# Designed miniproteins, single chains, continued (3), part 28

Each design is a single chain, and the fold is of that chain. pLDDT is the mean over its residues in the fold that is shown.

## One batch from the design tools (miniprotein)

Design m9008
Fold by ESMFold2-Fast:
Structure m9008 (fold): chain A 92 residues (1-92)
Amino acid sequence: EIDEIILEGLERAAEAVGRHSPPPGPPASPELRERAFELLEELEKYAKRPEILEMIEALREMFRTSPDEALEAGIEELEETIERIKELLEKE
């Protein structure tokens, strides 16, 4: 269940980055890039399957070259995914 939530979140983040990536612009702010990588590192702690780890690595590559608006969209999806995981882990 958690693995499925991670996969769906990662797919949504990749789609968000892909849809909102304008033509190549200046590199993303260091703060946004750092936040994106922090979220991916947190997801790695919950990931059990190699397939999920491969997807996380692919998103890191994508985020490295993404503009600010694409990173913001990706971060939003990742934050929502982590929130869902935390809610499940805190469930009685």
Scores: mean pLDDT 75

Design m9009
Fold by ESMFold2-Fast:
Structure m9009 (fold): chain A 83 residues (1-83)
Amino acid sequence: SVELRAAMVIIQIALAKILIRKGDYEAAAETLRRAARAAESLGTELARKAAEYLRKAAEAAEKGDAEKALEYIDKAVELLNTL
C-alpha cells in the first residue's frame, strides 16, 4: 500500500537524521537521495514535492549545513504525513 511505502520512506529519513547528528554527512546525503527516489515512486504530487525537499536536504548535508538539511527534512515529512 502507499501508506506502507510512505512509512518505509519515513524510516529512511529517520536514518538520515541519525547520520546527520553523527556528522556522517556523505552517508546522510546518499540516504536522503534514496529516500527521495522512493518518495517520488509513490506517484502523488505531495510525494513528488517531498522528494524535492529531500534532494535539497541531501545538498545541504553534503555542504555540512546540518540546520538547513534538517529544515528541508521537516518540510518533506510534513508533506508525507498528509498522504
Scores: mean pLDDT 86

Design m9010
Fold by ESMFold2-Fast:
Structure m9010 (fold): chain A 56 residues (1-56)
Amino acid sequence: GPEAEKAGREAGEAMKAGDYDKAAAIAREQLDAGLTGGGRSVAAAGLHEAQKLGGK
């Protein structure tokens, strides 16, 4: 829905800016909000990548 699309844009902007902590936080909030199917898979992958990059 619109909330998930907005969160995806904000997470993408955070990743481009190198703000991986913010990107990870947004992805976690979306997972906690009960995303299912493809949206959940994308959010989980984004969280993993943000955590991996943020560890540098």
Scores: mean pLDDT 74

Design m9011
Fold by ESMFold2-Fast:
Structure m9011 (fold): chain A 83 residues (1-83)
Amino acid sequence: SKADELVDKIVEAYENGDLKTAILNLKKLLSLPKEEQKYAIERLIDRLDFSEEDRAKIREAVEKGDYETALNLIIEALKKKLS
């Protein structure tokens, strides 16, 4: 799926220290249907090894259906890890 392709690109960019490419592809998730955004965010939580605190905040945004907030929380967590 397009969600799977974007998740793979985000994870690869993060593992290579390419924060700009990771953020660009995270923003592309917002162009997908809401159910695909939810699916992608759950896969990113599993693959990027976020702290328990960051994981909890992202999941709370997902439970509220606020996928834009969830993606922004992921961006901030990645910035913190790669800065």
Scores: mean pLDDT 86

Design m9012
Fold by ESMFold2-Fast:
Structure m9012 (fold): chain A 75 residues (1-75)
Amino acid sequence: DLLERAKELLEEAAKSKDLEEANRLLSEAMRLAQGLSPEQQRELAEYARELAKKSKDSAVSTNLLILAKELEELA
């Protein structure tokens, strides 16, 4: 399931203590998101926003919000 895999990548990115690794995981999630339906892209965007609220790293939080915006624009 592409949606579940993308959500797992976002969770791993949010928990990462390495910004480079977090950004790699976010990029992979965005690549998988290209294969999702518009409805699933919107669901993934909402999930990214929820993870951003829980992130203690401002850079990771900002990148999650950027990804959410890109997903909403893609859908």
Scores: mean pLDDT 84

Design m9013
Fold by ESMFold2-Fast:
Structure m9013 (fold): chain A 93 residues (1-93)
Amino acid sequence: MADEPGFKVVGVSNDEEAEEALKLIREGGKVDLLIISRADNLSPETLRRLLRAAKEAGVPVWIFVEKSKYEEVKRLAEEEGYNALIIVDDPSL
């Protein structure tokens, strides 16, 4: 996204990266967008913790999820009261 020089994106693909992102957000670090590239690789508790932290900090979240997990992830976001952008990963490539 060339139109936003200095736009800070944090990517998460596993629980270890999720803990680092959570720490950064909780400590008031600059995060403009959180991308969860593999929600199916995260425990439901870790995903919930990330959504809550992002909501409290006002950080937008993009979630990539396998089609079979979409309703579960959508439910978690709804329960946390956060309107995350959920992108269904369709392996038809």
Scores: mean pLDDT 75

Design m9014
Fold by ESMFold2-Fast:
Structure m9014 (fold): chain A 99 residues (1-99)
Amino acid sequence: MEEIKKVLEEGAEKVKKLAEENKDLPIAKEAAEKAAELLREAAESEDPQKVISLIVAAALVAVGAEVDALLAGDEKSAEAAKEVAKIVMETGKKVDEIL
């Protein structure tokens, strides 16, 4: 549990940093802030199924933002959203390796 919490908190912090670095890109910033919130909620959960569901939700937020940015012609937001998705997926892989 402690190891999973640490991995999720580290993932959330990395995603939050991306939100700060992309503060001028609303689609990417909003997706990163929501993904970080979901990962922090997962870190506070003692239910493995809820942890997995919240990580999946964070990944879907990032993927949805990438699609929205591409449809808007915003290549910078699309790239930033893709980076958010990468961090969320890497975080999920580390959690899966511990569970």
Scores: mean pLDDT 84

Design m9015
Fold by ESMFold2-Fast:
Structure m9015 (fold): chain A 58 residues (1-58)
Amino acid sequence: MERARELLERAEEALAAGDYATAGRLADQSGVLAANDGDEETLARASELGREARRGEE
């Protein structure tokens, strides 16, 4: 849980900085760890950030 949330926070920082590629990668990693831990809240937020990062790359 802690590691997944740490990656999620880093993904949010990257997204705010306009680094969509890094935000997408970090969000994906956070989602994988959250799924392994059964952390539904972090998984949902990671999925949302991944979608936002993808839209930013368009």
Scores: mean pLDDT 80

Design m9016
Fold by ESMFold2-Fast:
Structure m9016 (fold): chain A 90 residues (1-90)
Amino acid sequence: MADFLRRLAEEARRLSKETGVPHLERAADSLEQAAKAVEAGNTDEAIKHLEEALDHLSRAGEELKDAPLDTQVRIAVLEIAAAVALTSLK
């Protein structure tokens, strides 16, 4: 789980650099905090940070709704992956 969340954080950080949308950097930071919480065995903290990441990804998707299709798909994939991770911890 932690390595998976770190891979999602790296992708969100790449998208942040490409698009300049601050919500993607915030999502990456939240995903890294979720990964650290998983490694510490703190499930409640991991859930909190994943919910924060999903909020930021949703806001980034709103800002980028008119972006190229590739960018929109990458954000949607990140949202789905983070939502699956959140569900697996509940």
Scores: mean pLDDT 86

Design m9017
Fold by ESMFold2-Fast:
Structure m9017 (fold): chain A 94 residues (1-94)
Amino acid sequence: MVEEIYRRARESLAERPQVDLSDVPKIDPETREAVREALLQVARDILEMYKLYKEGKEDEALKRFAVNSKEELETLAKQAQAFLDAVRRARARG
């Protein structure tokens, strides 16, 4: 499950930079928590890969995430950062 969620989340972030979990209210709390944890891990991994890209290891970063361009990787990094910030703000509100 986690590996598949990871792969799908990466693909979703590349094609659709907006992630809205409000569209999955029908999912039970346990599954929702698992999805949240998987998305948090994906976001962290994307930011680490973007760091490798900035350090000049562009081919390695692009191949690992199966993205075809620098623009896709930049979009993923922006979305990952926004997602982490949104989770942080939600926790701060209670």
Scores: mean pLDDT 62

Design m9018
Fold by ESMFold2-Fast:
Structure m9018 (fold): chain A 59 residues (1-59)
Amino acid sequence: MEISEEDVQELLDLFRELLAAGKSPVEAIKAVREFAKEKGLDPYDAIEAISLALAREQA
C-alpha cells in the first residue's frame, strides 16, 4: 500500500506532538498506529515510514 509524503508528515507531526505533550515513545507509537488505521493506512508501513524519517533526522 502506498503512503504519501503528506501522510508520512501528518504521522510524524502527530508523533512529535505526543512526545512534546509528555507521552512516552511507546504511547506515541501506539497512537500513530491507531491514527494510521483510522485513515485506512497499513499501521506497519506507517511505523516503518516514521522510523525512517526519525533516523534521517538523527543522521
Scores: mean pLDDT 77

Design m9019
Fold by ESMFold2-Fast:
Structure m9019 (fold): chain A 55 residues (1-55)
Amino acid sequence: SEEELVKEVLELLRKAMKAGNTDIAQEGARIVRDLIEGKITPEEALERMKELLAK
C-alpha cells in the first residue's frame, strides 16, 4: 500500500541520517521533501532512497 511505501521511505531516511555522511543525509531529506510536496510518487521515492543507500 501507499502508506507502507511511505513508512519504508522514512525508515530508509533514518538509516541515511544515522550513517554519519552529510551528503547522503541531505539527499535523503530532499527525496522525502519532494515526496511530501507531491513532486514524486512513493514508489519513486523508495527507488531513489534505495539507490542512495547502495552507494
Scores: mean pLDDT 81

Design m9020
Fold by ESMFold2-Fast:
Structure m9020 (fold): chain A 68 residues (1-68)
Amino acid sequence: MKEEGEKKIEELRRLADSLAVYDPETAAKIRELADQAEKALKNGDFETADKIYEEAVKLAREALLRRR
């Protein structure tokens, strides 16, 4: 569902903003993934959008663990 996918992309962008203070490099990577997921979603490629979302969330979790 496109609306659900758009909310996930917004989550990634907010997550990247939160990380930018501590890890600007990973934040930039997550923003790139959010842009790729949005492009896939606009093309109707929901499977690719979901995979990109999962990868971005994984990167965010790893960045938060490194900050500890």
Scores: mean pLDDT 79

Design m9021
Fold by ESMFold2-Fast:
Structure m9021 (fold): chain A 68 residues (1-68)
Amino acid sequence: MEEAKKLLEKAREAAERGDLDSAGVYATKMIELDKSEEVKKEAFDILIEAYRRLGREKMAEVLREKYK
């Protein structure tokens, strides 16, 4: 649980820097560490917000579809 939280923080920080590659890597590692639906939703939420912040509305929409 705490490792997943650290990865979530790193993903958000990378996204805030505009480093989507690192944000994606951290989100993927978080899902691999904890395959629960809750962790997947948190990872997708962070990435969706990151893409929206960068004006990547289409990418945010694609991630939202995977949220299903």
Scores: mean pLDDT 72

Design m9022
Fold by ESMFold2-Fast:
Structure m9022 (fold): chain A 66 residues (1-66)
Amino acid sequence: EEELLEEIENLSEEERIELLLEAIREEARRRGLSEEEVRELLRENAEKAKTENPELAEVLEAILER
């Protein structure tokens, strides 16, 4: 768990996106969210991030397209 965070710092952008997608799916399963509910949350966060962190918004949009 803590080791995973350290590994993320040394990953390429594509590898980080894949790990983030996997972590999101695991969190959704843990909270009992449907894939549709997860996608809606990601859309809302992407829109919010466009103003505060544009790079994060691009990553979230890329995840939504997968």
Scores: mean pLDDT 68

Design m9023
Fold by ESMFold2-Fast:
Structure m9023 (fold): chain A 85 residues (1-85)
Amino acid sequence: MPSSESVKESIEAGKKKLKKLEEEAKKFIEKNKENKELVKKVEELVKKAKEYLKEAEEKIEDNKEAAKYLEKFTETFAEFLSLLS
C-alpha cells in the first residue's frame, strides 16, 4: 500500500527523472527535427509526464490518487526511454 513517505520519495525521484527526461528530449528533438511525427510524439510524452507528476504532487494528501499519477508518470517515462533506444 502506498504510504505518505513512499509517495513523497517517489515524487522527489520523479522530479529528478523529469529533469533528465527534458534534457534528453531536447537533444533527441534536435537530432530528429526532420521527423515531425516523432518530434510531436516526444513533445506529447514530455507534456504528459509533467502533467502526471504535477497531479501526483497536488494529490499528495491522497496517497492512492498520488500513486495512480506516479504510475502514469512512470509508464510515460518508460515509453519515452523506449523511443531513445
Scores: mean pLDDT 80

Design m9024
Fold by ESMFold2-Fast:
Structure m9024 (fold): chain A 71 residues (1-71)
Amino acid sequence: MSDEEIREIVEATKRVIEVYKTETDPVVRRVAAAELRKLLPLLEKAIEVATDEELKKEAEEVLKEAKELLK
């Protein structure tokens, strides 16, 4: 997994988090939650293989926020 692919996963996860936090429609929120659950294992793998320290820290912060939202 390249750093560019990791950045794409991080940005995709951030967009889905924003949708989940701002949407009040239960159908849209359910779809966003399902998408977050699909992104979590990709983000965890990305953190493990990331070589860019700043990107790794950003990915870790995004993963933490996503996990807290899905409790």
Scores: mean pLDDT 82

Design m9025
Fold by ESMFold2-Fast:
Structure m9025 (fold): chain A 66 residues (1-66)
Amino acid sequence: MSREELAAQLDLLGVPETVTRRQAVVILSHLTGVPAAEVRELIDERGYPDVLTREQLIDLAQELLR
């Protein structure tokens, strides 16, 4: 999925400009089909803050889809 397609999916889901880590895990798991546990581990490994931006969600989704 391209960055533009990911941005469109976030718009369809009504995702705000910033989300909590918990919300990010649910959103990314839904978008990518990757299990929530694996998504959480990636976020923790990359050292993201407690609040993530849409741009950070797109970056993580691209990494998960690789």
Scores: mean pLDDT 84

Design m9026
Fold by ESMFold2-Fast:
Order: structure tokens, then C-alpha cells, then sequence
Structure m9026 (fold): chain A 104 residues (1-104)
């Protein structure tokens, strides 16, 4: 409980390395309810100025695996399809391709 709140505060750090580590730790929280409670902060991090932080936020979002959270994240995810960082674009494309392959 206290750990999730501290990690959410760390997402406000001016250091992108601190923000990336906070996202990694939020994604690794053992309590699913704590991970879901962090979802608004993770969705906000999808718009971070640092490409590595946005990539970490995408990985954290995937760890939650909630349809409600994915629906809330959809506008941010759509913006990332044209992201200037090719790693971010590749991650989005890979996730969309995996979903299409599961449907086929």
C-alpha cells in the first residue's frame, strides 16, 4: 500500500531514470488491486517527454491486463502509434499484431 503511493510520487521526479524505475516497480507489485490503482498514473506516463519512460509505461500497462484500463488508455495508445521513438512504435505494432494473430 505505502509502496504504491511512493512509486506514484516518484513518477513526478525530474530524473527520467527514477520515473522508469517507478513504472517497473509499479508493474511488479504482487497485489493486482494495487497495480490497478496505479493505472491512472501509468496512463499519464504514456505521455511522458522521455521515450524510455513511455516504453516503460507501455510495459507496465500490459502487466495490469485489464479491459477497463485498456479502454481508458486508448487515446494515449493511439497517439503512441505515431510516436517519434521507433521502439515505442514497434511495441504498439507488435501488441496489435499479437491480438490479430490470436483472433485468427
Amino acid sequence: MAEAAELIRALGSPDPAVRREALRRLAALPDQAARTAAAPAIIRALGDPDGEVRLAALRALNAIRSGVVLTAAQPALDALKTDPDPRVRAYIAQQEQALREQAL
Scores: mean pLDDT 77

Design m9027
Fold by ESMFold2-Fast:
Structure m9027 (fold): chain A 71 residues (1-71)
Amino acid sequence: MSKEELEAEVQESLIRMYLALAKIYLSKNKPEEAREAIEKARELLKKADLSEEQKKALEKEIEELEKKVEE
């Protein structure tokens, strides 16, 4: 495993972690904390060296969570 591959895996894991945190915060009625977690996930996604299909899937999850926070 190269540094490049390891970095991609770490970035994907961090994005997924922030999305999971956002869902937890929303379930606890903490929209401000949820928004912060979503923003961090989006920033990480912009820097992540992931496949196009993986990026699209993560972007869709981010968009869905953003809509729930704005309600």
Scores: mean pLDDT 78

Design m9028
Fold by ESMFold2-Fast:
Structure m9028 (fold): chain A 78 residues (1-78)
Amino acid sequence: KKKEIEELKKEIKEIKFEIGILEGLKGIIEGLKRLAERKGDEELVEELEKKIKEIDEKIKELEEKLKELEEKLKELEA
């Protein structure tokens, strides 16, 4: 039981770290998109929007997995 809790905590930490990286990348791309919008570069705006959408999808998947792992950890710690 204790070893399972430690493994879950490690997995949760890794997923949180990955989400943090993706959120950071999203922020950078959003900044680039705003710059492209100011310059009227419509093609670059479209490419950056596509990348933002892909990152959002990955974050959502990781957040769903994180929720499942956190619930499992809560049950084991109860």
Scores: mean pLDDT 84

Design m9029
Fold by ESMFold2-Fast:
Structure m9029 (fold): chain A 109 residues (1-109)
Amino acid sequence: ATVLTQAPSVSVKEGESVTISAVASDDVLSTKPVYWFKQKPGEEKELLIYNNSKKPEGVDDRFSGSVSGNTANLTISNAKLEDSATYFAAVLTDDGWVWGNGTKLTVTK
């Protein structure tokens, strides 16, 4: 089965850029689009990125997505304290949704 592996935690200083990555155990990202979600404790997952690099209306231009080989990347520029959350990559396969383990981002002053 396909697995998406993310670092468990990452830190960034307010105003700096950070990239969160998810690595697929196979070549699924060559044919299936990647999604990125933001989740705060007690809240539902919010869609940030769909189809590798596209954003829903209302998502800040500071967020961007890209895919290179078996790696999906979420980049957050000009990090804000409100960006502190867990970020999940996901891909829809023929066997259903595969979710990354999530990366907890801490934004510090």
Scores: mean pLDDT 89

Design m9030
Fold by ESMFold2-Fast:
Structure m9030 (fold): chain A 57 residues (1-57)
Amino acid sequence: MMLPTLQELLDEARKDPRVPQEELEEIEALAKSSDVAKQVGAALRIIGLFLDLELEK
């Protein structure tokens, strides 16, 4: 089962053209895993990516 917040974060990442396609594909693979640890990893990776984008100002 995918974490509810993870699906929302994934949708936001898909809408942002600054997100590299290769990063998005890796995150989606983790998010679609049945392993909760991988889903948590996907959420943290999206959050980190958004923080990096904010820092690029």
Scores: mean pLDDT 74

Design m9031
Fold by ESMFold2-Fast:
Structure m9031 (fold): chain A 90 residues (1-90)
Amino acid sequence: DDVAEFRRIAENVIKLLEEAGVSKEDIEKVRKHLDRAIQALEAGNREEAIKHLKEAGDIISKAAPSLNFDQEVLAGVAEIAIAVALVSEK
């Protein structure tokens, strides 16, 4: 159920960004990387999934400084997304 759990977390990340007022353009960039991470997890490619999660985190981090957004919330979102990619490793 790792893919289903990750998909739920990814959906929550997108909702959080929308509620925080992140631009549609930046949200679309994040969504594309999260979708690629999901596809990589479905294919069993954890390394590729982690790569895309890091890219999503970088986009969120770059968007956050231009918004009245809670940095602590952003850090939590990025940490959860990365942790899900690693959950199957012991």
Scores: mean pLDDT 67

Design m9032
Fold by ESMFold2-Fast:
Structure m9032 (fold): chain A 55 residues (1-55)
Amino acid sequence: SVEEARAELERLAAESPDRGVRAAAGAGLKGIDEHPTEENARRALAGVRALEAAS
C-alpha cells in the first residue's frame, strides 16, 4: 500500500547507514507526496531496495 511504502521509505531515510539509500528514500517520499499512487509507491520502494542490496 502507499502508506506501507511511505513508512518503509521514512525508515530508510532516517536509519539507513548508506547515504545514497537515505537520499533515494527521501526522493521517493517526495514523489509519493506529489503523486500518491500505488504504482509510484511500488516503483520508489523497488528502486530504493535495489540500491540497498547493492550497498
Scores: mean pLDDT 81

Design m9033
Fold by ESMFold2-Fast:
Parts: structure tokens; C-alpha cells; sequence
Structure m9033 (fold): chain A 74 residues (1-74)
């Protein structure tokens, strides 16, 4: 997963009203921090969406893929 895919996901979630501007900014700030992977930020976004009951089947599959990528990384 690349940084642009995560940025696009944050923008779409914000545009759809699924997250607040404050949550979107926190996720962008996290993405630009040293040592934070795009996969970690995507998992955080998907966790917020899951808590709000807004997670699609495709987003759940993306969360599983991202979590597996994180677990494979030492």
C-alpha cells in the first residue's frame, strides 16, 4: 500500500462525512510522521470507520490485507 492510496481514502471518507476534519487531519499528520507506515494509518482509518458502523466489505478486506502486511513486517 502506498501513501497516496491512504491519502485518497482519507479524502473520500472526509468528503462522504464518515470522519470529521479533525480526524482527517490527525490521520494525515500520522501518515507524515517518521517511522509510520501507510498500512498503519489505513488500519487506523478503518478502525474509526468500523466504530462508526460505516465500513464497507471492500474496506474490511483492505483492513485485513493491511493488518497482514503490518504483522509480516518486523
Amino acid sequence: MDKQQVLDAIEEALRAGLITPEEAQQLRDLLYREGVSPEEVMVELLSILARKGALSEEQRAAMEAAARAILARE
Scores: mean pLDDT 72

Design m9034
Fold by ESMFold2-Fast:
Structure m9034 (fold): chain A 74 residues (1-74)
Amino acid sequence: DLEEQIEREEEKLRTGSGEEKEEALFNLGKAYFEMGDFKKAREYYQRLLEEFPDSKYREEAEELLEAADKVLFE
């Protein structure tokens, strides 16, 4: 259930450690991208890249951010 996943990841973002916040930002971006909410997906991926520039998710987040930008600004 995507809604339950989003609620869980938002909780991790509020209360979690640095690693948990990093994972939550990536998972929230991906969940909103799957829902077609490209604006929210973009915001979460940008936050991931700004707050965790050396993240293991960096390359995937950059690719998905570019994909979201293409949809939003075409």
Scores: mean pLDDT 82

Design m9036
Fold by ESMFold2-Fast:
Structure m9036 (fold): chain A 81 residues (1-81)
Amino acid sequence: SAAEEALKEAEAKGDKVGKAKALFELGKEYREKGDYEKAEEYYKKAIEILKSLPEKTEEEKRLLLEAEVELGLIRIEEALK
């Protein structure tokens, strides 16, 4: 997928923000496939990277919030099954 290619490129370049964005997109992809376990794993990895940044842009803050919301929604859906 485009997200998998973006992840490989970000990892090769040491681009932490690009890696977090690619991990977030992979989380969304696996959620859409119904693979909530993998979606949760990818969202957690994206959140960990974004939280590790000493300073955050508004875009990075928004991405962190979106990833935390998506993770929360998955946990609610899993709890209701």
Scores: mean pLDDT 84

Design m9037
Fold by ESMFold2-Fast:
Structure m9037 (fold): chain A 65 residues (1-65)
Amino acid sequence: EELREEVLKKAEDILNKVKYYFPKTLKQAEQLFEYIKKLAEEDPERALKFVESVQKRIDELIEKY
């Protein structure tokens, strides 16, 4: 239960970063967010690992630009 909330908060953070830094990819980020929601409902542990990997990649892209 708590793990699902953590995944969703991280996914929302990613979506907000995309809105600010990469607005042209917003539609793709929204689709990814919906996918993460479904994954968090089915397997919150895998969803957490997945969202953390996406967050790390986004942070690397922001640091480079």
Scores: mean pLDDT 80

Design m9038
Fold by ESMFold2-Fast:
Structure m9038 (fold): chain A 86 residues (1-86)
Amino acid sequence: MKELEKAVKEALEEADKLPANQSEAAKNAIKEIKNDLEKLDVPEEEIIKLINKFKDLIIKGLKEGKPAEALLEISELYISFINSLE
């Protein structure tokens, strides 16, 4: 499996453990963000790093019982990432 597809798969597997509403929102966000960053010609290596950070935030949210907070942190991380682009 290619590293990007592996990173997306692992993030989606963790997102699937969230409650139904948060799970669908997280999975859709991961897929949309990956597709948007590929269209912006962001290097695959940077997309992998961002998706892995999303996975870590989901794992943290699950561990702490804060699934809604995990989605907010993912949103904040994505906004920060986009603002770091030229």
Scores: mean pLDDT 82

Design m9039
Fold by ESMFold2-Fast:
Structure m9039 (fold): chain A 64 residues (1-64)
Amino acid sequence: SKREEIRELILEGASHAMEALSLYVKIRLDKSLSEEEKEELRKKAEEHLKESLELEERARELRE
């Protein structure tokens, strides 16, 4: 159903946002990471954040 599709998009978006937050926390707290490793994790976090925002936008469009 449309409601279930919207719910799944919201939950998937929230999951990506949580993964991005987890990666940002790791970058800040893990002092063993090299600058190259931090950059790769930063790129992954940004990718997850972008997917989260796109999924949220799609959920909004389906509600209209």
Scores: mean pLDDT 86

Design m9040
Fold by ESMFold2-Fast:
Structure m9040 (fold): chain A 82 residues (1-82)
Amino acid sequence: PSQEEIEVEVDIALAEIGVAVLKLTASRKPLPEEVQKKIDEAEKYVEKAREALRNGDLETAREYVDKAIKYLKEAIELIKKS
């Protein structure tokens, strides 16, 4: 694999870990609907990023993983305020 392919693969894996951690946090107490929506959007974009990577579309995979990371950051900020 190329260096760029390795980097996007790692970013997708980190985003997958982020989704898993937030879902575990949600399992300990109910989270606001707005937070749950951000977690769901992050998961959706992680899945799309994986699909793009499987198809060899590194540019699309990067775009989707960046969106997933954005939603994860937004969810974390909302959790900190709740």
Scores: mean pLDDT 85

Design m9041
Fold by ESMFold2-Fast:
Structure m9041 (fold): chain A 113 residues (1-113)
Amino acid sequence: SLEEIIEKLKEIVEKLRREVTEALENKDYEKAIELILEGKKKIDELIAKALEILQKQGKIEELKKVAEIAHEIRGLYEEMLEAARNKDIEAAKEKLKRLEELMEELIKIIKEA
């Protein structure tokens, strides 16, 4: 269900934010990269499931909005991974904050669909 997907997305995003921030502050860049990649995989799988449900329900406007935000999120993962690989804590944290903002917007669209 969309409600279960929303709950799981909220949990994963909150966990990712906390754990990646902690790893970056501890200068554990390898752990930060691993956490980002794991979070990306789980979030991508949940977004794909949400898109399938929205398509089946004929919610085409919501589907388009979620797909657009998902595209922005994918670019943001690449930027966040690059920042972590370059040991740029400030850039990585800035991208993580933007990811959280985009995820909140995406969740709101799915919830209101």
Scores: mean pLDDT 87

Design m9042
Fold by ESMFold2-Fast:
Structure m9042 (fold): chain A 72 residues (1-72)
Amino acid sequence: SMEAKRRAEEIAKENLMTLTPQLYIRKLELKGDSKGVAIVRELEEELKKNPDLSNGEIVQKIIETMEKIRKD
């Protein structure tokens, strides 16, 4: 149903906005990458300030953030 699809998209969005950044922060902390942690925390705050982002836009921001960490 359309309602089930919407609910699944809402759950995915919540996980992308909260759980995914926290998992990357944990991995970077275990590596001792304090600069990477700071960059992901900036992403987390950006996502909190823009709750109207689509799931695709959130995924794009995560990819861009990870590429930025890779170049540092």
Scores: mean pLDDT 83

Design m9043
Fold by ESMFold2-Fast:
Structure m9043 (fold): chain A 90 residues (1-90)
Amino acid sequence: SEDLETLARLAERIAKLAEEGRTGEAESFALMVASLLRQMASKSEDPEYAKILEELAEKFEKAAEYLREGRTEKAIELLREAAEKARELA
């Protein structure tokens, strides 16, 4: 799906911002993407797809928490896992 492919690219871009030390920007983008995914899940008529979007949102929210705590490596790892999962489901 186009949405899942876009999501994978967004996750990779956020991870790259974190790698470049732009952790505040990475945190803000991760939270923005998580919010969008929560909204998409709430509007989905497919409960399995909604669950996938909610699980991905949780990964972005957790990555943002790690960035806020200075746990940058864990955030990058989680964002890359989110990208891989989105591609597998695309």
Scores: mean pLDDT 87

